# Designed miniproteins, single chains, continued (4): the designs that were tried, part 14

Each design is a single chain, and the fold is of that chain. pLDDT is the mean over its residues in the fold that is shown.

## One batch from the design tools (miniprotein)

Design m12452
Fold by ESMFold2-Fast:
Structure m12452 (fold): chain A 83 residues (1-83)
Amino acid sequence: MRTAVTTATVTAVEGDLLTFSGTLRDTTTGKELSGEFTSIKEDTGEEAAEKLSALKPGDTVTLTYTLDEQGRPVAVEVTVTPA
């Protein structure tokens, strides 16, 4: 499967909506995109949602997305990177 990895700083937390600023890297192609992106806690699965609920603005997070053949997220793994 294709994977994409995002290492980012949390810029906003609004209930279920998280806003990040950082770099998205496609692990298969090695291509990198920088900018702001959002994630909804509900769409990440139960384990990831629990980790995301503890995040605050200024925290650093690594999100690993497993993508299907169409590039759609199937699973996400959340890792909080130590400062």
Scores: mean pLDDT 67

Design m12453
Fold by ESMFold2-Fast:
Structure m12453 (fold): chain A 84 residues (1-84)
Amino acid sequence: SELVKEVEKLAKEVLEKMGIDYKSLKSNEELARELARIAELAGVVDPEQAEELERKMIEALEKEDEKAAREVKRVLQEVLEKLG
């Protein structure tokens, strides 16, 4: 899915701005957890929304869920704006 590829690209850009090497994350679960943590630290999501973001990230990457991917993309774009 094109949306899933866009989510992966945005995820890498968020990690790069935080000084985190994308290659250091060994699973989709680790990636999702780290991105949810960063989004919460950036003030884009609250703790409940961070848990939902983690779940949706896994659904987007592993199930190619386009609705989950769209929601994750929106949040990651907001995180990038907040960090930049």
Scores: mean pLDDT 85

Design m12454
Fold by ESMFold2-Fast:
Structure m12454 (fold): chain A 74 residues (1-74)
Amino acid sequence: SVAEEVKAYLTEKLGDEALAEAFYKKYVEGRPERFQEALLDKLKNKLSNRETAEKYGIDLGTLSNYFSGKERGE
């Protein structure tokens, strides 16, 4: 699943499984699959927020809020 791919990527890049799981819960868990795929693609391919938004048909402001983890207040 996309969620498993995101977790695997984060674990590899952060070198810490607990930190990767915390990141997943904050930014990925419960989000629509399209947002999860957009995040994974952005991280793996070093895409800009604009390129990611255009590729996945997501509003740039919505995507930027999602990636910042500030959507609906933390």
Scores: mean pLDDT 73

Design m12455
Fold by ESMFold2-Fast:
Structure m12455 (fold): chain A 86 residues (1-86)
Amino acid sequence: KQEELEKYVELAIKNLRKALESPDKETALRYAKQALFLIEKALEIEDNPNLKKAYEYVKRAIQALENGDFETAKKDLEKALKLLEE
């Protein structure tokens, strides 16, 4: 359903913003993982290139966060957010 797709995308955007605003790695990682799950749900409804690219950027951001590379993580989360807003 289009309504379900919109809800998953909106929730993913909210979680990505929370990840970017997070004061620590653990909190950022939690929100980034929630965003990844929501993007996966959106992709089950519609297989679109921007959702796929956003998914890959969030995956990279999660790996960067796990490795303590906050600069790379922030850039990838920002790229994912931009793709979902379009």
Scores: mean pLDDT 86

Design m12456
Fold by ESMFold2-Fast:
Structure m12456 (fold): chain A 80 residues (1-80)
Amino acid sequence: SAEELYEEILSLLKKYGNDKMIELVQKLRELAKQGKLNSEEFQKILDELMKTLDELYKKNPEVAKKIFELLRKFLNELQE
């Protein structure tokens, strides 16, 4: 479920990420709940999150790959 994926992403971000990444994921979930998946705001937040994940990849590639995979599954689940 989207909620289980969201909780797993937050758990990994609390351990390996930072507060900014947590805030960005929370904002994406909120916009999705509002039906704003195709909004410019959603895309800007997603782009910023992808940039922070690229920075994490340079420090911890295995964790960044896992978060990216979970995020992709989470976003797909939100569109269903």
Scores: mean pLDDT 84

Design m12457
Fold by ESMFold2-Fast:
Structure m12457 (fold): chain A 81 residues (1-81)
Amino acid sequence: GERRVRVTPLPGGLAEVEVEDTDLETGASVRARAVVDLETGEVLEVEAELSEEIPGVTPEDLLRGARAAAQLAAERLRAEA
């Protein structure tokens, strides 16, 4: 698979984390977006979607992955402060 992660700083000490993971065999993609408070590490918003249904992947699995990725990104940004 091909995974892309984008972190965009936002005003007020927030950051937007976007994750896109594409299966190169099927072309199916998973997109997740989260907004994180960099001061607290709290995830304020989480969204996830599939381009098509993938067997064994639930919306809960996507949201869990998105939240984990957002928290990791926030921790990295705070460590560089």
Scores: mean pLDDT 71

Design m12458
Fold by ESMFold2-Fast:
Structure m12458 (fold): chain A 102 residues (1-102)
Amino acid sequence: SEANKFQGQIYVAYGKGLIEGARRAAATPAEERAATLAEGKRLKEEGLKLIKEGRENGDYELIIKGAYLVGYGEGLILGAQGKAEEAIKLGEEAIKKGKELN
């Protein structure tokens, strides 16, 4: 039950990141696409590092923060590729899964 609740928090954080990143990319001018892709990659890599560190240290807040950054980075990448609506749908599905694990 507690493990399922924590996994649910990870899904919700990731999904929120994915939606917010995709919306941010969709609102960004096409001329800034390369910068948006680079920022998305950087944030995804940072999020993965935070997840690894949180796992090694038992820092659950750090894992949740990392999951959000992975989502946000992926949302920026997908949105910059014109896939913002797909990324938003995936984020909504991740949030739904997270709530079902509650």
Scores: mean pLDDT 90

Design m12459
Fold by ESMFold2-Fast:
Structure m12459 (fold): chain A 84 residues (1-84)
Amino acid sequence: MKVYITNSKGNFLETELEEGMDIKDVLKEIGAEVGDIVTFQWTGEKALSIDVNKPLQFTDENVVGEGFELVSSGKGTLSVRVLE
């Protein structure tokens, strides 16, 4: 899934997300630190399931697990605060 990722510090990344990826590797690439808000934006009907202890999954609705606090969710967008 092609995504555009922004960090509240002003970093921007365009990347391809795949199921089974470690979200921590994506966070490192965008330079995200604890307390930062990271926003994912994409096109299409799939949503994201993110958890620091689980592989990335594509779902029917956005799911925010361990290591994140939900900030905002919608079709083709997910914003979370990094907790760990």
Scores: mean pLDDT 84

Design m12460
Fold by ESMFold2-Fast:
Structure m12460 (fold): chain A 65 residues (1-65)
Amino acid sequence: MSDVEAAILEVAVHATLGLALKATKSKPGGASVTNERDDEEAVKQLREAIQKISEDPSVTVTYKK
């Protein structure tokens, strides 16, 4: 519903911002230290936030590759 959709949107924006910041760190011709762990941390934070939102039975969270 609207309340849940707003919360999910905010979580999605937060995750997108994290990815954008990571992309900004990797500038062309620059030395960048990017590890898979950073991606995993961002994914874990997103999952935890979604899991709290999915506490509402109206929310269906499906993880698909």
Scores: mean pLDDT 54

Design m12461
Fold by ESMFold2-Fast:
Structure m12461 (fold): chain A 100 residues (1-100)
Amino acid sequence: SEVEKAAEEFRKEVLEILNSIATPETLPIVKELGRIIDELLKRYVASKDEMEKLMILFMLEQAVRDAVLKIKEINPDITDEQVEEVIAKVRELLRKLFAV
């Protein structure tokens, strides 16, 4: 379905962004985030309720924010500005996903 394709593209784009700031030490955080995203997207695709979909999008944003902050704790070379840039890109991807 179109929603399933949009969800897979969202997953791919988010993980590409996170892998671009990843180091060997932070790869386990990115891998765990991938699992969380997979479970939330499965719930998103299965949902027929718009409010539930919005709540899942909120949970996706929070999961990414938490992961990026953990990456920053391990790699202090990542700036607050880079964290906010990643979150802004993810928010745009969430908006695109919801539009399908």
Scores: mean pLDDT 88

Design m12462
Fold by ESMFold2-Fast:
Structure m12462 (fold): chain A 62 residues (1-62)
Amino acid sequence: SAIESTQLKLDLFTIVRNTTLFMADRLAEKNPEMAAQNRATADALDKHIAELEDQIAALQAA
């Protein structure tokens, strides 16, 4: 279903976002520039996650 497909995408993006934040934390002392870039990437992923959450909500409301 459309809901199931969108949920799988949401789950995948959430895993990638969490991994990116983990890498940012690990890089914070040795490479603060790369840590900041990873946090910016996580912020971009959060926007995609929010869009997918909105899509699920719209599908459930239909």
Scores: mean pLDDT 87

Design m12463
Fold by ESMFold2-Fast:
Structure m12463 (fold): chain A 74 residues (1-74)
Amino acid sequence: GAGDEELARLRAQADAAFAAGDYASARDLYQQVRDILQQRLADAQRNNAVLLVNYYTHQIRRIDAQIAEAEARI
């Protein structure tokens, strides 16, 4: 949906910033992605949507690793 397109765009912008060596911008953009995923995880948990809980939990772990990598390069 439109929200997924927004999330994909933010992720692509974060990846582009990282590739350009702008690690501070990449960190901030990955953090925005993480905040959206965290809200979606909370919604999935409230609705007992087990498959979505698992999906968003894995996505957050991936984003946490990307934030850590960007921070390590600042």
Scores: mean pLDDT 88

Design m12464
Fold by ESMFold2-Fast:
Structure m12464 (fold): chain A 78 residues (1-78)
Amino acid sequence: SLVDKAIEYAKQALEKATNLADRRAALEVGSAATYLKNGDVETAKEELERAKQFLEKVTDPEAKKYIEKGIKYLEEAI
């Protein structure tokens, strides 16, 4: 599913994360995906908006790539 792919991308982003900002953005994508998987669409949308804000501070290019993919799959799933 799109949500399961978003969880996978969040995990890959977290593995590539080299600093706190990268890690925070990756964790927020994972959080949004988990809320969406549990049917909490409203909280998932709020977490997704936070992921987008944290993405602005991401510096590792591989972490950024996976975070952006996770966000895209979550937007398609909502």
Scores: mean pLDDT 86

Design m12465
Fold by ESMFold2-Fast:
Formats: C-alpha cells, sequence, structure tokens
Structure m12465 (fold): chain A 83 residues (1-83)
C-alpha cells in the first residue's frame, strides 16, 4: 500500500510539473516521469492504477490543455516576432 501511495504521489507531481512546464523539454520530462510511474503502478496493482487514472484523468487533461495553450501562444508570438 505504501508503495502504491508513493507512485500515486509521483504521478500527481508529474502532472503538476506538466502544468507548470515552460518549455517543450520540461513537458517531455514530465510526460516521461508520468508514463514510468503509471506503468509501475499498473504492474503492482491494476485496480488501484485504474482508480488513480480515473481520479487524475481530469487533472491531467486540464494540465495538458494549459500546456497546449501556452506552447501555442508562444509559437504564435515567435512567428509574430520573426521578420
Amino acid sequence: MEELERLKREIEEAIERLKNAESLEEVLEAVERLLRAVKELYELDEEFARKVQKELAERFREAARVVEERLGEEAEAADRAAE
């Protein structure tokens, strides 16, 4: 149980890092950590992993949307600054 709680916390931290990512590099690092923690959680307990996925799915979608909007705005700003 303690190992499951640790992995859940790692997933939550990875989502928070994703939400606060300022660059594509940081996004990729957060995604890599997230996928690794999720994979380990599924290997230990599939039912617990599915519950965590359901609980955190909305938070992940929200974080991903914020990052997509932020990276999109930066890309458009770069295009506007380039002459």
Scores: mean pLDDT 75

Design m12466
Fold by ESMFold2-Fast:
Structure m12466 (fold): chain A 116 residues (1-116)
Amino acid sequence: AQPPVESGGGTFKEGSSVTLTATGDAGTVGDGPVAWLMEPPGGGAIGLIDASSKTGKGARSRFSGSKDAAAGTATLTLSNLTLEDTAVYYAFTAGLTSSGVYGLVMGQGAQVTVEK
């Protein structure tokens, strides 16, 4: 399986919204769960959500996820941005490992910077 490719990063104003899109093939994004991970500038990765739920440390009511299995895309929408949302955001899903078992496949990340 190929890693998802994240897009939609950049520099955004506090209080605005951004939608990050992870694009993969049907065997990665289409078939498996998609989850999002936030890595702040100081390090310490924080799990956010899967595409349909709000779980893990650092999950926010302002964050929502969705998945279009037919298109091979997943989205993470960050609404009402705060300075604390400045991070690299990674999409990850299940992919085939060398042993023929599904394992973790992670994208390269999208940088989001929030400014006043």
Scores: mean pLDDT 70

Design m12467
Fold by ESMFold2-Fast:
Structure m12467 (fold): chain A 64 residues (1-64)
Amino acid sequence: MTAEDYALQALQAIQRKEPELAREYVEKALELDPNFPGVAGLAEVARENGLPELAEWLEEQAKK
């Protein structure tokens, strides 16, 4: 899997309301590409799906 593949899995997990699984996929994406630019977009999707704790964590990852 590529960082983009893991980001797509994270997006699906967010849409399914599975924040812990989404977090694991984002961690794998960042392990492959620490500067992966999609993290901020995933934070917005998490907020739209009622997962504010995950969105806050993703915003922190995007700052690093």
Scores: mean pLDDT 82

Design m12468
Fold by ESMFold2-Fast:
Structure m12468 (fold): chain A 90 residues (1-90)
Amino acid sequence: SSMVKKLLEEGEELIKEGKRIIDVVLQVSLLPNPPQELLDEGRALAQKYKAELDKLAAQYPQLNTGQLLLMLGEEKVKEGEKKIEEAKKL
């Protein structure tokens, strides 16, 4: 059905998006000398998701941008997994 296809596509895209955010943030935090390309991608992600990060920063004022991005990435993965599970029940 069109509804099942939409939920699967939206869920898969959210998981992909969230996993990329998590991957970039963890590599930047864990590598002793992260490559410039990775640092640039991290900055681009912070700019792309500024509205969502500003909202999270209001709730968690003691978290830095990297921690907020990690939280956002995890939330996107969870939302995507929920959409896929909803599709499986239809």
Scores: mean pLDDT 88

Design m12469
Fold by ESMFold2-Fast:
Structure m12469 (fold): chain A 64 residues (1-64)
Amino acid sequence: LFRLTDENGNEIVTSENLLRGLLLDGGLSEAEVDAAIARARATGEPVEVTLPANGKRYTLEVVP
């Protein structure tokens, strides 16, 4: 599972497939989505992503 947290602390917990859909709809490329997910999995650290469609910044985390 993954968690997306916005700058106001609102959270969405979702599957990888739904996360990919949300990030792609937000204007990220497949390569950008793949890189963000890979970084989050490899480091176990929060990864910052900005959605071009709305300019919103999110924190992406892997949830056990």
Scores: mean pLDDT 82

Design m12470
Fold by ESMFold2-Fast:
Structure m12470 (fold): chain A 80 residues (1-80)
Amino acid sequence: MAAEAERRARLARARREAEELARQIRSLKDASLDEILAYARQLEVQLDAVFAADPEEARIYTGYLSEALGYVFEENQKRA
């Protein structure tokens, strides 16, 4: 069905975009905590429309971004 094909295409795109955003977040591992939080706040604003559009897309984004932020916070805590 066309609707199902469109849904699969949207979810596949969401996964690719979420992973790219997660990669960008991981690149902030050497940034200050304030910079990391500022970037996270900007991402939240940018993704509001995506989160409102489809719960499955929102889940994909939150999963990838949560893991990336966790990684960066852990790396930040390891620094003396």
Scores: mean pLDDT 75

Design m12471
Fold by ESMFold2-Fast:
Structure m12471 (fold): chain A 77 residues (1-77)
Amino acid sequence: ALPALSPEAAALAVERLLASLPPDVRALFSTLPDEVRVRFLLEHAPHLLVELPVEDANSVPQEERIALAVAALEAEA
């Protein structure tokens, strides 16, 4: 139930994650199935899920920001 998620914001979040990963990790990430990729991001880059480019991001609980980012990653699948 995430009707307000911006595809542009989701794309920027994924792009920032890929840019911050070392090339070896980025290559590994690209070979994983979508469900494993989501879990990989939660384990290795949870900070990106908190850093959403929205004005109210600071007032949104961390759990909600994580849910939004996970849904965005699944939408890319």
Scores: mean pLDDT 53

Design m12472
Fold by ESMFold2-Fast:
Structure m12472 (fold): chain A 72 residues (1-72)
Amino acid sequence: TNDELFKLTNRYAVEAAPHLSEEQRRELDAALQAHVDAGDAIGAAEALIETLEKAGLTDKAEALREEVEKIL
């Protein structure tokens, strides 16, 4: 469950990276690392969703939210 959610979040983060500014990428990397260190897969996914929304990648944010809901 947590491993599946971390893998899902990582896939979306990798796909989104080329569409993010350098500042957004640094902020995302820091937030994701904090949640990974805490073992908080839900928090990691939520942090990515927030970053995607702030970057205007609304469709990707919605897709990730739907995938997270299917796992939970």
Scores: mean pLDDT 83

Design m12473
Fold by ESMFold2-Fast:
Structure m12473 (fold): chain A 101 residues (1-101)
Amino acid sequence: SLGTGVAAGAVAGAGGGLSGALAGTEEEARRGGKEGAYAGASAGGSEGAYMAGKAAGSSASGFGGERMGRGAAEGAKEGGESRGKEQGEAAREGGLEGAEA
C-alpha cells in the first residue's frame, strides 16, 4: 500500500505543480504543492509527502523556472505539515530537490 500511496502522491504533486506554473503565479504554485503534498502524506505518510513534493517542485520548475518550483516546495511543506511535522519536512525536502532537478 505504501507503493500505491507514493505513486498517488507523485501524480497529485505533479498535477498541482504544473497547474500552478501554468497559472503563472508563485501563490498558485504554492497552492498546487500544498494540495499534492497533503494527498501524498494522507496516502503514503512521509514517503508519500516527499514524492508528492518532489513531483510538484519538478513540474512547477519545468514550466515556470526555479522560483515556481521553490513556491511549490514551500506549499508542499504546508500541506504535509497538516498531517505532521515530519510529513511537512519530507514534502519540503522533496520539493526543493525537484525544483533543482
Scores: mean pLDDT 77

Design m12474
Fold by ESMFold2-Fast:
Structure m12474 (fold): chain A 97 residues (1-97)
Amino acid sequence: MKVDEVLAELEKRYTPEQAKALRALADSLRKILTDEQVAKVLELISHAEELAQRARETGDPEALEEYRKIREAIQKVLDLAEKGASEEEINKVLDEA
């Protein structure tokens, strides 16, 4: 599955504990999102973690703000999915993030 391929790539960059958390999250998301949408959310989470690390190491306020923006987009996707929003509405939020 495409989601499992994304998880395998992310596991190369993360600790076993982080990889386990990502797999648990992916399984939860699969209940309310398509595999393609889950893969995009996982990629956004990976990008957010890179921004969070950059903000911690450099004190870059722009990196922290982009991290917050991505986290808000992910939350909006989850809220839309739980409300039964269309695939098109969810994809629009994912594409804007």
Scores: mean pLDDT 78

Design m12475
Fold by ESMFold2-Fast:
Structure m12475 (fold): chain A 66 residues (1-66)
Amino acid sequence: SRGEALVARAAPAMAATSDVELRRQTLLEMLRELGVPEERAEAMLRAEARPENERLAAEIEAADAA
């Protein structure tokens, strides 16, 4: 699908950034640009980024605590 192809194409480049929130937001914006509904885009990012979701959650919690 277009969304899956987009995530697969963009993920390697975005994985190189240290800004995980920027990576997440950029992927969501790109998926929305392709016409993927926000709910589906979130589900796809959850599936594709599952290995990094724990790290992302930890970074969000650290930022919230600061």
Scores: mean pLDDT 61

Design m12476
Fold by ESMFold2-Fast:
Structure m12476 (fold): chain A 119 residues (1-119)
Amino acid sequence: STKEKILKVVQQGLDKTKQQILTLLEQAGMSQSDIDAFADFLDKLKEWMLKGVEKAIKESKSIEELVRKLLTLFTEALILLNQKLRELGVSEELIEQINEVFQTQALEIIKKIKEILES
């Protein structure tokens, strides 16, 4: 189904985002215990986002409405992500790099979803 294709794109994009963010944190010398705690946070954030995507698909009456709801969802996710990074004492410079990764992947996910819906 179209819903299954969209959820697969979101899941794959978020898994890629998680790996890229964890690599940046490891390269910055973050402890394994903090990396594990953050990885667990990212898994919970992913589950929350997937539920949000399913809700957006169910409630949207147009492609434009769905895209708007997805942009809002990714913005809310980014706020939660930044809060957790600051709680763990991650530098503002590294948070900026992580934000760029997250925003780049979010836009790519939304682009792929639009391509599925417009095909």
Scores: mean pLDDT 90

Design m12477
Fold by ESMFold2-Fast:
Structure m12477 (fold): chain A 71 residues (1-71)
Amino acid sequence: SLEELWAEYERLADELIALLRETDPEAAAALEVQREAYRLALEALADDPELAAAFLRREIATLRAALARAA
């Protein structure tokens, strides 16, 4: 569901933000701003849940790749 995808995105974003706060606080702040922007973008996509889900799946993949690079 879209709710489950958003919850997964938030968990991954929180994990990456926590890692970045110690090494790159500017990147951490930028990711916090991006998360809020994405929440608003999803509200704008309320009439297109398939597009919203595709967007979230792509962003989740991006966060997973970033976390893998940080390891």
Scores: mean pLDDT 84

Design m12478
Fold by ESMFold2-Fast:
Structure m12478 (fold): chain A 82 residues (1-82)
Amino acid sequence: STFERILTRLEKALEEAETALEYEVIAGLALIIRGEIRLIRKTKKLTEEELRRLEELERRAERLAEEAEEKARELREKERAK
């Protein structure tokens, strides 16, 4: 639930982001959340339902990081086009 709330906030931040730095921060935070989910999956005894829920959240974090990284890259390339 905590990861779902954080990911929802980051997804909203992604929609509102305007600068390469903002996208870079969102990508970094999404990667941290992905890492924390992976650590929990590795270290905790989970039910099948809990595992499926974490797998969905891990996929959301991965997609968010990839989208944010791509947008940051595009903006950085535009800044360096001279």
Scores: mean pLDDT 85

Design m12479
Fold by ESMFold2-Fast:
Structure m12479 (fold): chain A 90 residues (1-90)
Amino acid sequence: SMQERIEKTLERVGEEFIERLRQLVKEGASASALHTAVEFLIALGKDFVAMGNYEMAKKIIEALREAIPHLSEDDKRKVEKEIEELEEKI
């Protein structure tokens, strides 16, 4: 019961951050703001993989891929590597 509630709360938080990133992309947010948002989602993705929640991890990877074209070249390479590492563990 308590564990299930925590898992559902974490999933809702993940969905909210995904939607926030998508909104930032649509609004043409700065590369700095996008970098910060993708860093948080990468950390969440790693947590979901560690917890065995591969469905949420896949949704995060999808959102990160959507953001890549809007990042700086340096951030693009870093985020692409993080996505590859996440996908290998799924």
Scores: mean pLDDT 84

Design m12480
Fold by ESMFold2-Fast:
Structure m12480 (fold): chain A 61 residues (1-61)
Amino acid sequence: MMSVEEVREMAEKAEEALRAGDLRTAHAHIAEMLSRYDDMSPEAQEVFKERMGAIFRELAA
């Protein structure tokens, strides 16, 4: 089961990659979290939704 800590770490790495312009690394971390979404704890799912909302807003800018 994917923990809140694991989701936070992967979201942080995705955000760092986006800031560095490394879209492939960012995509890889996002895709991994998406593929494991149903295996996340309810708390981890909420963190994932919050962090993905922020990431998608950055990508839209």
Scores: mean pLDDT 81

Design m12481
Fold by ESMFold2-Fast:
Structure m12481 (fold): chain A 106 residues (1-106)
Amino acid sequence: MEKLLEEGLAEPDEAKRVKLMYELFLKKLREAGASDENIAELEEVINNPETPAEKVVEVMLRILDEIEKTASPEEREELREAKEILRAEPEWAKEQFQKWYETLKK
């Protein structure tokens, strides 16, 4: 697992690095217990820059809720904090996905 993170961070081509980080992010969500259905909806949201920030947050919160079902008590507290950040900063989450979308299109 650490090898994939090192490869993503060490890639000198920025566009290739962002693509590797995006693929790693989706893989980590699946490994943590996110359903294929919710991952597919997340990919649709990322590939549509017109998606409202509230919808981006809704999809992310749904994925985090799925992960929380199998998480340890310690992980559940971290997930709760992540959910609060997403609710407080929806435009940040949308901006992050827009950056991935723009890079993937280049």
Scores: mean pLDDT 71

Design m12482
Fold by ESMFold2-Fast:
Structure m12482 (fold): chain A 86 residues (1-86)
Amino acid sequence: MNGVVYNALARQVVELGRIDPESGAAAFTALAESMYAGESAEQALKRVGDAITQAGEKTGHREEAERGKEALERAAREAMEKVKKE
């Protein structure tokens, strides 16, 4: 199921964790929960994005969280487009 999109999300979660460990940890937990629940790539993107936003609010690292969420959404969109074209 949508392995290309899930791989793109996982790579961005790892990258976010290198920049902001708190947001990265929240994103990783949300992605794992989404995968275990068998959610679609779109549902996974929403869950991970929401978790990043909540982590940023809790830590005060809102700018880092917002940048991470934007990078995640862009990577997911690019991966979804590749799946449709290829």
Scores: mean pLDDT 78

Design m12483
Fold by ESMFold2-Fast:
Structure m12483 (fold): chain A 61 residues (1-61)
Amino acid sequence: GKKVVVTKKYKVESTSEETINKLIKEEIDELAEKGYDVTKVEAEVDEEKKEVTITIEAVEV
């Protein structure tokens, strides 16, 4: 299948691991519904700006 890379930036009230993991799970679930299998997940956290950038690599199943 084709490889896709999805990058999303979120403004958050807290940069906690729980918040980050929730955002990652929501994106993984969306990709799974579209028929993609997730191969890599990266998260970058900017505590000063309260922004989280999530990058997910996935392959079409």
Scores: mean pLDDT 83

Design m12484
Fold by ESMFold2-Fast:
Structure m12484 (fold): chain A 89 residues (1-89)
Amino acid sequence: ARKALEKLAKEIAETAERSAAEAGGSAKATITELTDESAVVEVEAEIDGVKYTVVVELKVDGDKLKVKITGKVEGEEERVQEGEIPLLK
């Protein structure tokens, strides 16, 4: 479980950093929490002089992964999105 969450968290971090670079900006992704049942990835990005903060919270619930994404753009309201996805074993 922890190893699978670590791999997923790293893939999220790498995807975020690459996507920002492809958009002509930069991003730093950090895994701030990693347990057997949860992981948190924090992304700080700057694209065209605009700062973005995204927090991705992952939690295992049986055979499903609960995902909570909190995004904030500088000067805008915080936006929260939640979902569930099937876990790969």
Scores: mean pLDDT 78

Design m12485
Fold by ESMFold2-Fast:
Structure m12485 (fold): chain A 63 residues (1-63)
Amino acid sequence: TLTLTAEVKGLTVTVTADGDRVEVKITGDGTAEELADAQKMGDVAAELLRLLVELARLAAELA
């Protein structure tokens, strides 16, 4: 399981990768624009976590 957490202007963006599931959670109070930007950051982080999980799997097969 991999988890990334970032805090931006009172918003907390948590991205969790667990097996085949990648989940983005945003908590806190913000404007619609701030929430949309936090969601975009979470989506990008989710894609990076998917790539890292695949890289780790390939590395384990080579080790």
Scores: mean pLDDT 77

Design m12486
Fold by ESMFold2-Fast:
Structure m12486 (fold): chain A 100 residues (1-100)
Amino acid sequence: SIEELLKQIIEELEKNIKELQEAQKNKASPQEVARLRVLVSASLTIQAMRAYLLAPGSPLAEKVIDLLQETALFVDDPSASLEELIAKLRETIEKLRELQ
Protein backbone atom coordinates (compact mmCIF):
# COMPACT_ATOMS: atom_id res chain seq x y z
CA SER A 1 0.00 0.00 0.00
CA ILE A 2 1.02 3.65 -0.32
CA GLU A 3 0.87 3.91 3.50
CA GLU A 4 3.46 1.09 3.82
CA LEU A 5 5.65 2.73 1.14
CA LEU A 6 5.41 6.03 3.08
CA LYS A 7 6.87 4.32 6.17
CA GLN A 8 9.71 2.86 4.06
CA ILE A 9 10.45 6.30 2.54
CA ILE A 10 10.64 7.87 6.03
CA GLU A 11 13.05 5.10 7.20
CA GLU A 12 15.28 5.64 4.13
CA LEU A 13 15.34 9.43 4.72
CA GLU A 14 16.25 8.89 8.40
CA LYS A 15 19.14 6.67 7.20
CA ASN A 16 20.23 9.41 4.75
CA ILE A 17 20.23 11.99 7.58
CA LYS A 18 22.46 9.72 9.73
CA GLU A 19 24.93 9.29 6.83
CA LEU A 20 25.06 13.08 6.27
CA GLN A 21 25.50 13.69 10.03
CA GLU A 22 28.35 11.13 10.17
CA ALA A 23 30.01 12.82 7.16
CA GLN A 24 29.72 16.19 8.97
CA LYS A 25 31.11 14.74 12.25
CA ASN A 26 34.05 13.10 10.41
CA LYS A 27 34.76 16.27 8.33
CA ALA A 28 34.28 14.36 5.07
CA SER A 29 36.02 15.71 1.96
CA PRO A 30 34.07 17.96 -0.48
CA GLN A 31 34.19 15.03 -2.95
CA GLU A 32 32.61 12.61 -0.43
CA VAL A 33 29.91 15.20 0.47
CA ALA A 34 29.17 15.67 -3.26
CA ARG A 35 28.90 11.87 -3.67
CA LEU A 36 26.43 11.66 -0.73
CA ARG A 37 24.35 14.53 -2.22
CA VAL A 38 24.09 12.62 -5.54
CA LEU A 39 23.08 9.40 -3.75
CA VAL A 40 20.42 11.20 -1.62
CA SER A 41 18.99 12.96 -4.72
CA ALA A 42 18.90 9.65 -6.65
CA SER A 43 17.18 7.93 -3.70
CA LEU A 44 14.51 10.67 -3.52
CA THR A 45 13.87 10.38 -7.28
CA ILE A 46 13.57 6.56 -7.13
CA GLN A 47 11.17 6.78 -4.15
CA ALA A 48 9.00 9.34 -6.03
CA MET A 49 8.90 6.94 -9.01
CA ARG A 50 7.91 4.06 -6.69
CA ALA A 51 5.00 6.14 -5.32
CA TYR A 52 3.85 6.98 -8.87
CA LEU A 53 4.01 3.33 -10.01
CA LEU A 54 2.26 2.00 -6.89
CA ALA A 55 -0.69 4.44 -6.82
CA PRO A 56 -0.87 6.60 -10.01
CA GLY A 57 -3.43 9.39 -9.67
CA SER A 58 -3.81 8.92 -5.89
CA PRO A 59 -3.96 12.33 -4.12
CA LEU A 60 -1.73 10.92 -1.35
CA ALA A 61 0.83 9.57 -3.85
CA GLU A 62 0.81 12.92 -5.72
CA LYS A 63 1.57 14.83 -2.48
CA VAL A 64 4.39 12.38 -1.65
CA ILE A 65 5.86 12.70 -5.19
CA ASP A 66 5.70 16.52 -5.12
CA LEU A 67 7.38 16.67 -1.70
CA LEU A 68 10.17 14.24 -2.68
CA GLN A 69 10.81 16.08 -5.98
CA GLU A 70 10.98 19.46 -4.17
CA THR A 71 13.43 17.93 -1.66
CA ALA A 72 15.59 16.48 -4.49
CA LEU A 73 15.84 19.94 -6.12
CA PHE A 74 17.02 21.36 -2.77
CA VAL A 75 19.63 18.56 -2.40
CA ASP A 76 20.89 19.32 -5.95
CA ASP A 77 21.43 23.02 -5.05
CA PRO A 78 25.23 23.41 -4.65
CA SER A 79 24.73 26.58 -2.53
CA ALA A 80 22.91 24.62 0.23
CA SER A 81 25.16 23.74 3.19
CA LEU A 82 25.29 20.28 4.75
CA GLU A 83 23.40 21.64 7.80
CA GLU A 84 20.69 23.04 5.47
CA LEU A 85 20.42 19.66 3.67
CA ILE A 86 19.96 17.82 7.00
CA ALA A 87 17.34 20.40 8.09
CA LYS A 88 15.49 20.06 4.74
CA LEU A 89 15.42 16.24 5.02
CA ARG A 90 14.06 16.53 8.60
CA GLU A 91 11.35 18.94 7.36
CA THR A 92 10.47 16.47 4.57
CA ILE A 93 10.14 13.60 7.11
CA GLU A 94 7.82 15.74 9.29
CA LYS A 95 5.63 16.59 6.27
CA LEU A 96 5.52 12.91 5.21
CA ARG A 97 4.46 11.91 8.75
CA GLU A 98 1.60 14.46 8.55
CA LEU A 99 0.35 12.59 5.44
CA GLN A 100 0.00 9.32 7.44
Scores: mean pLDDT 87

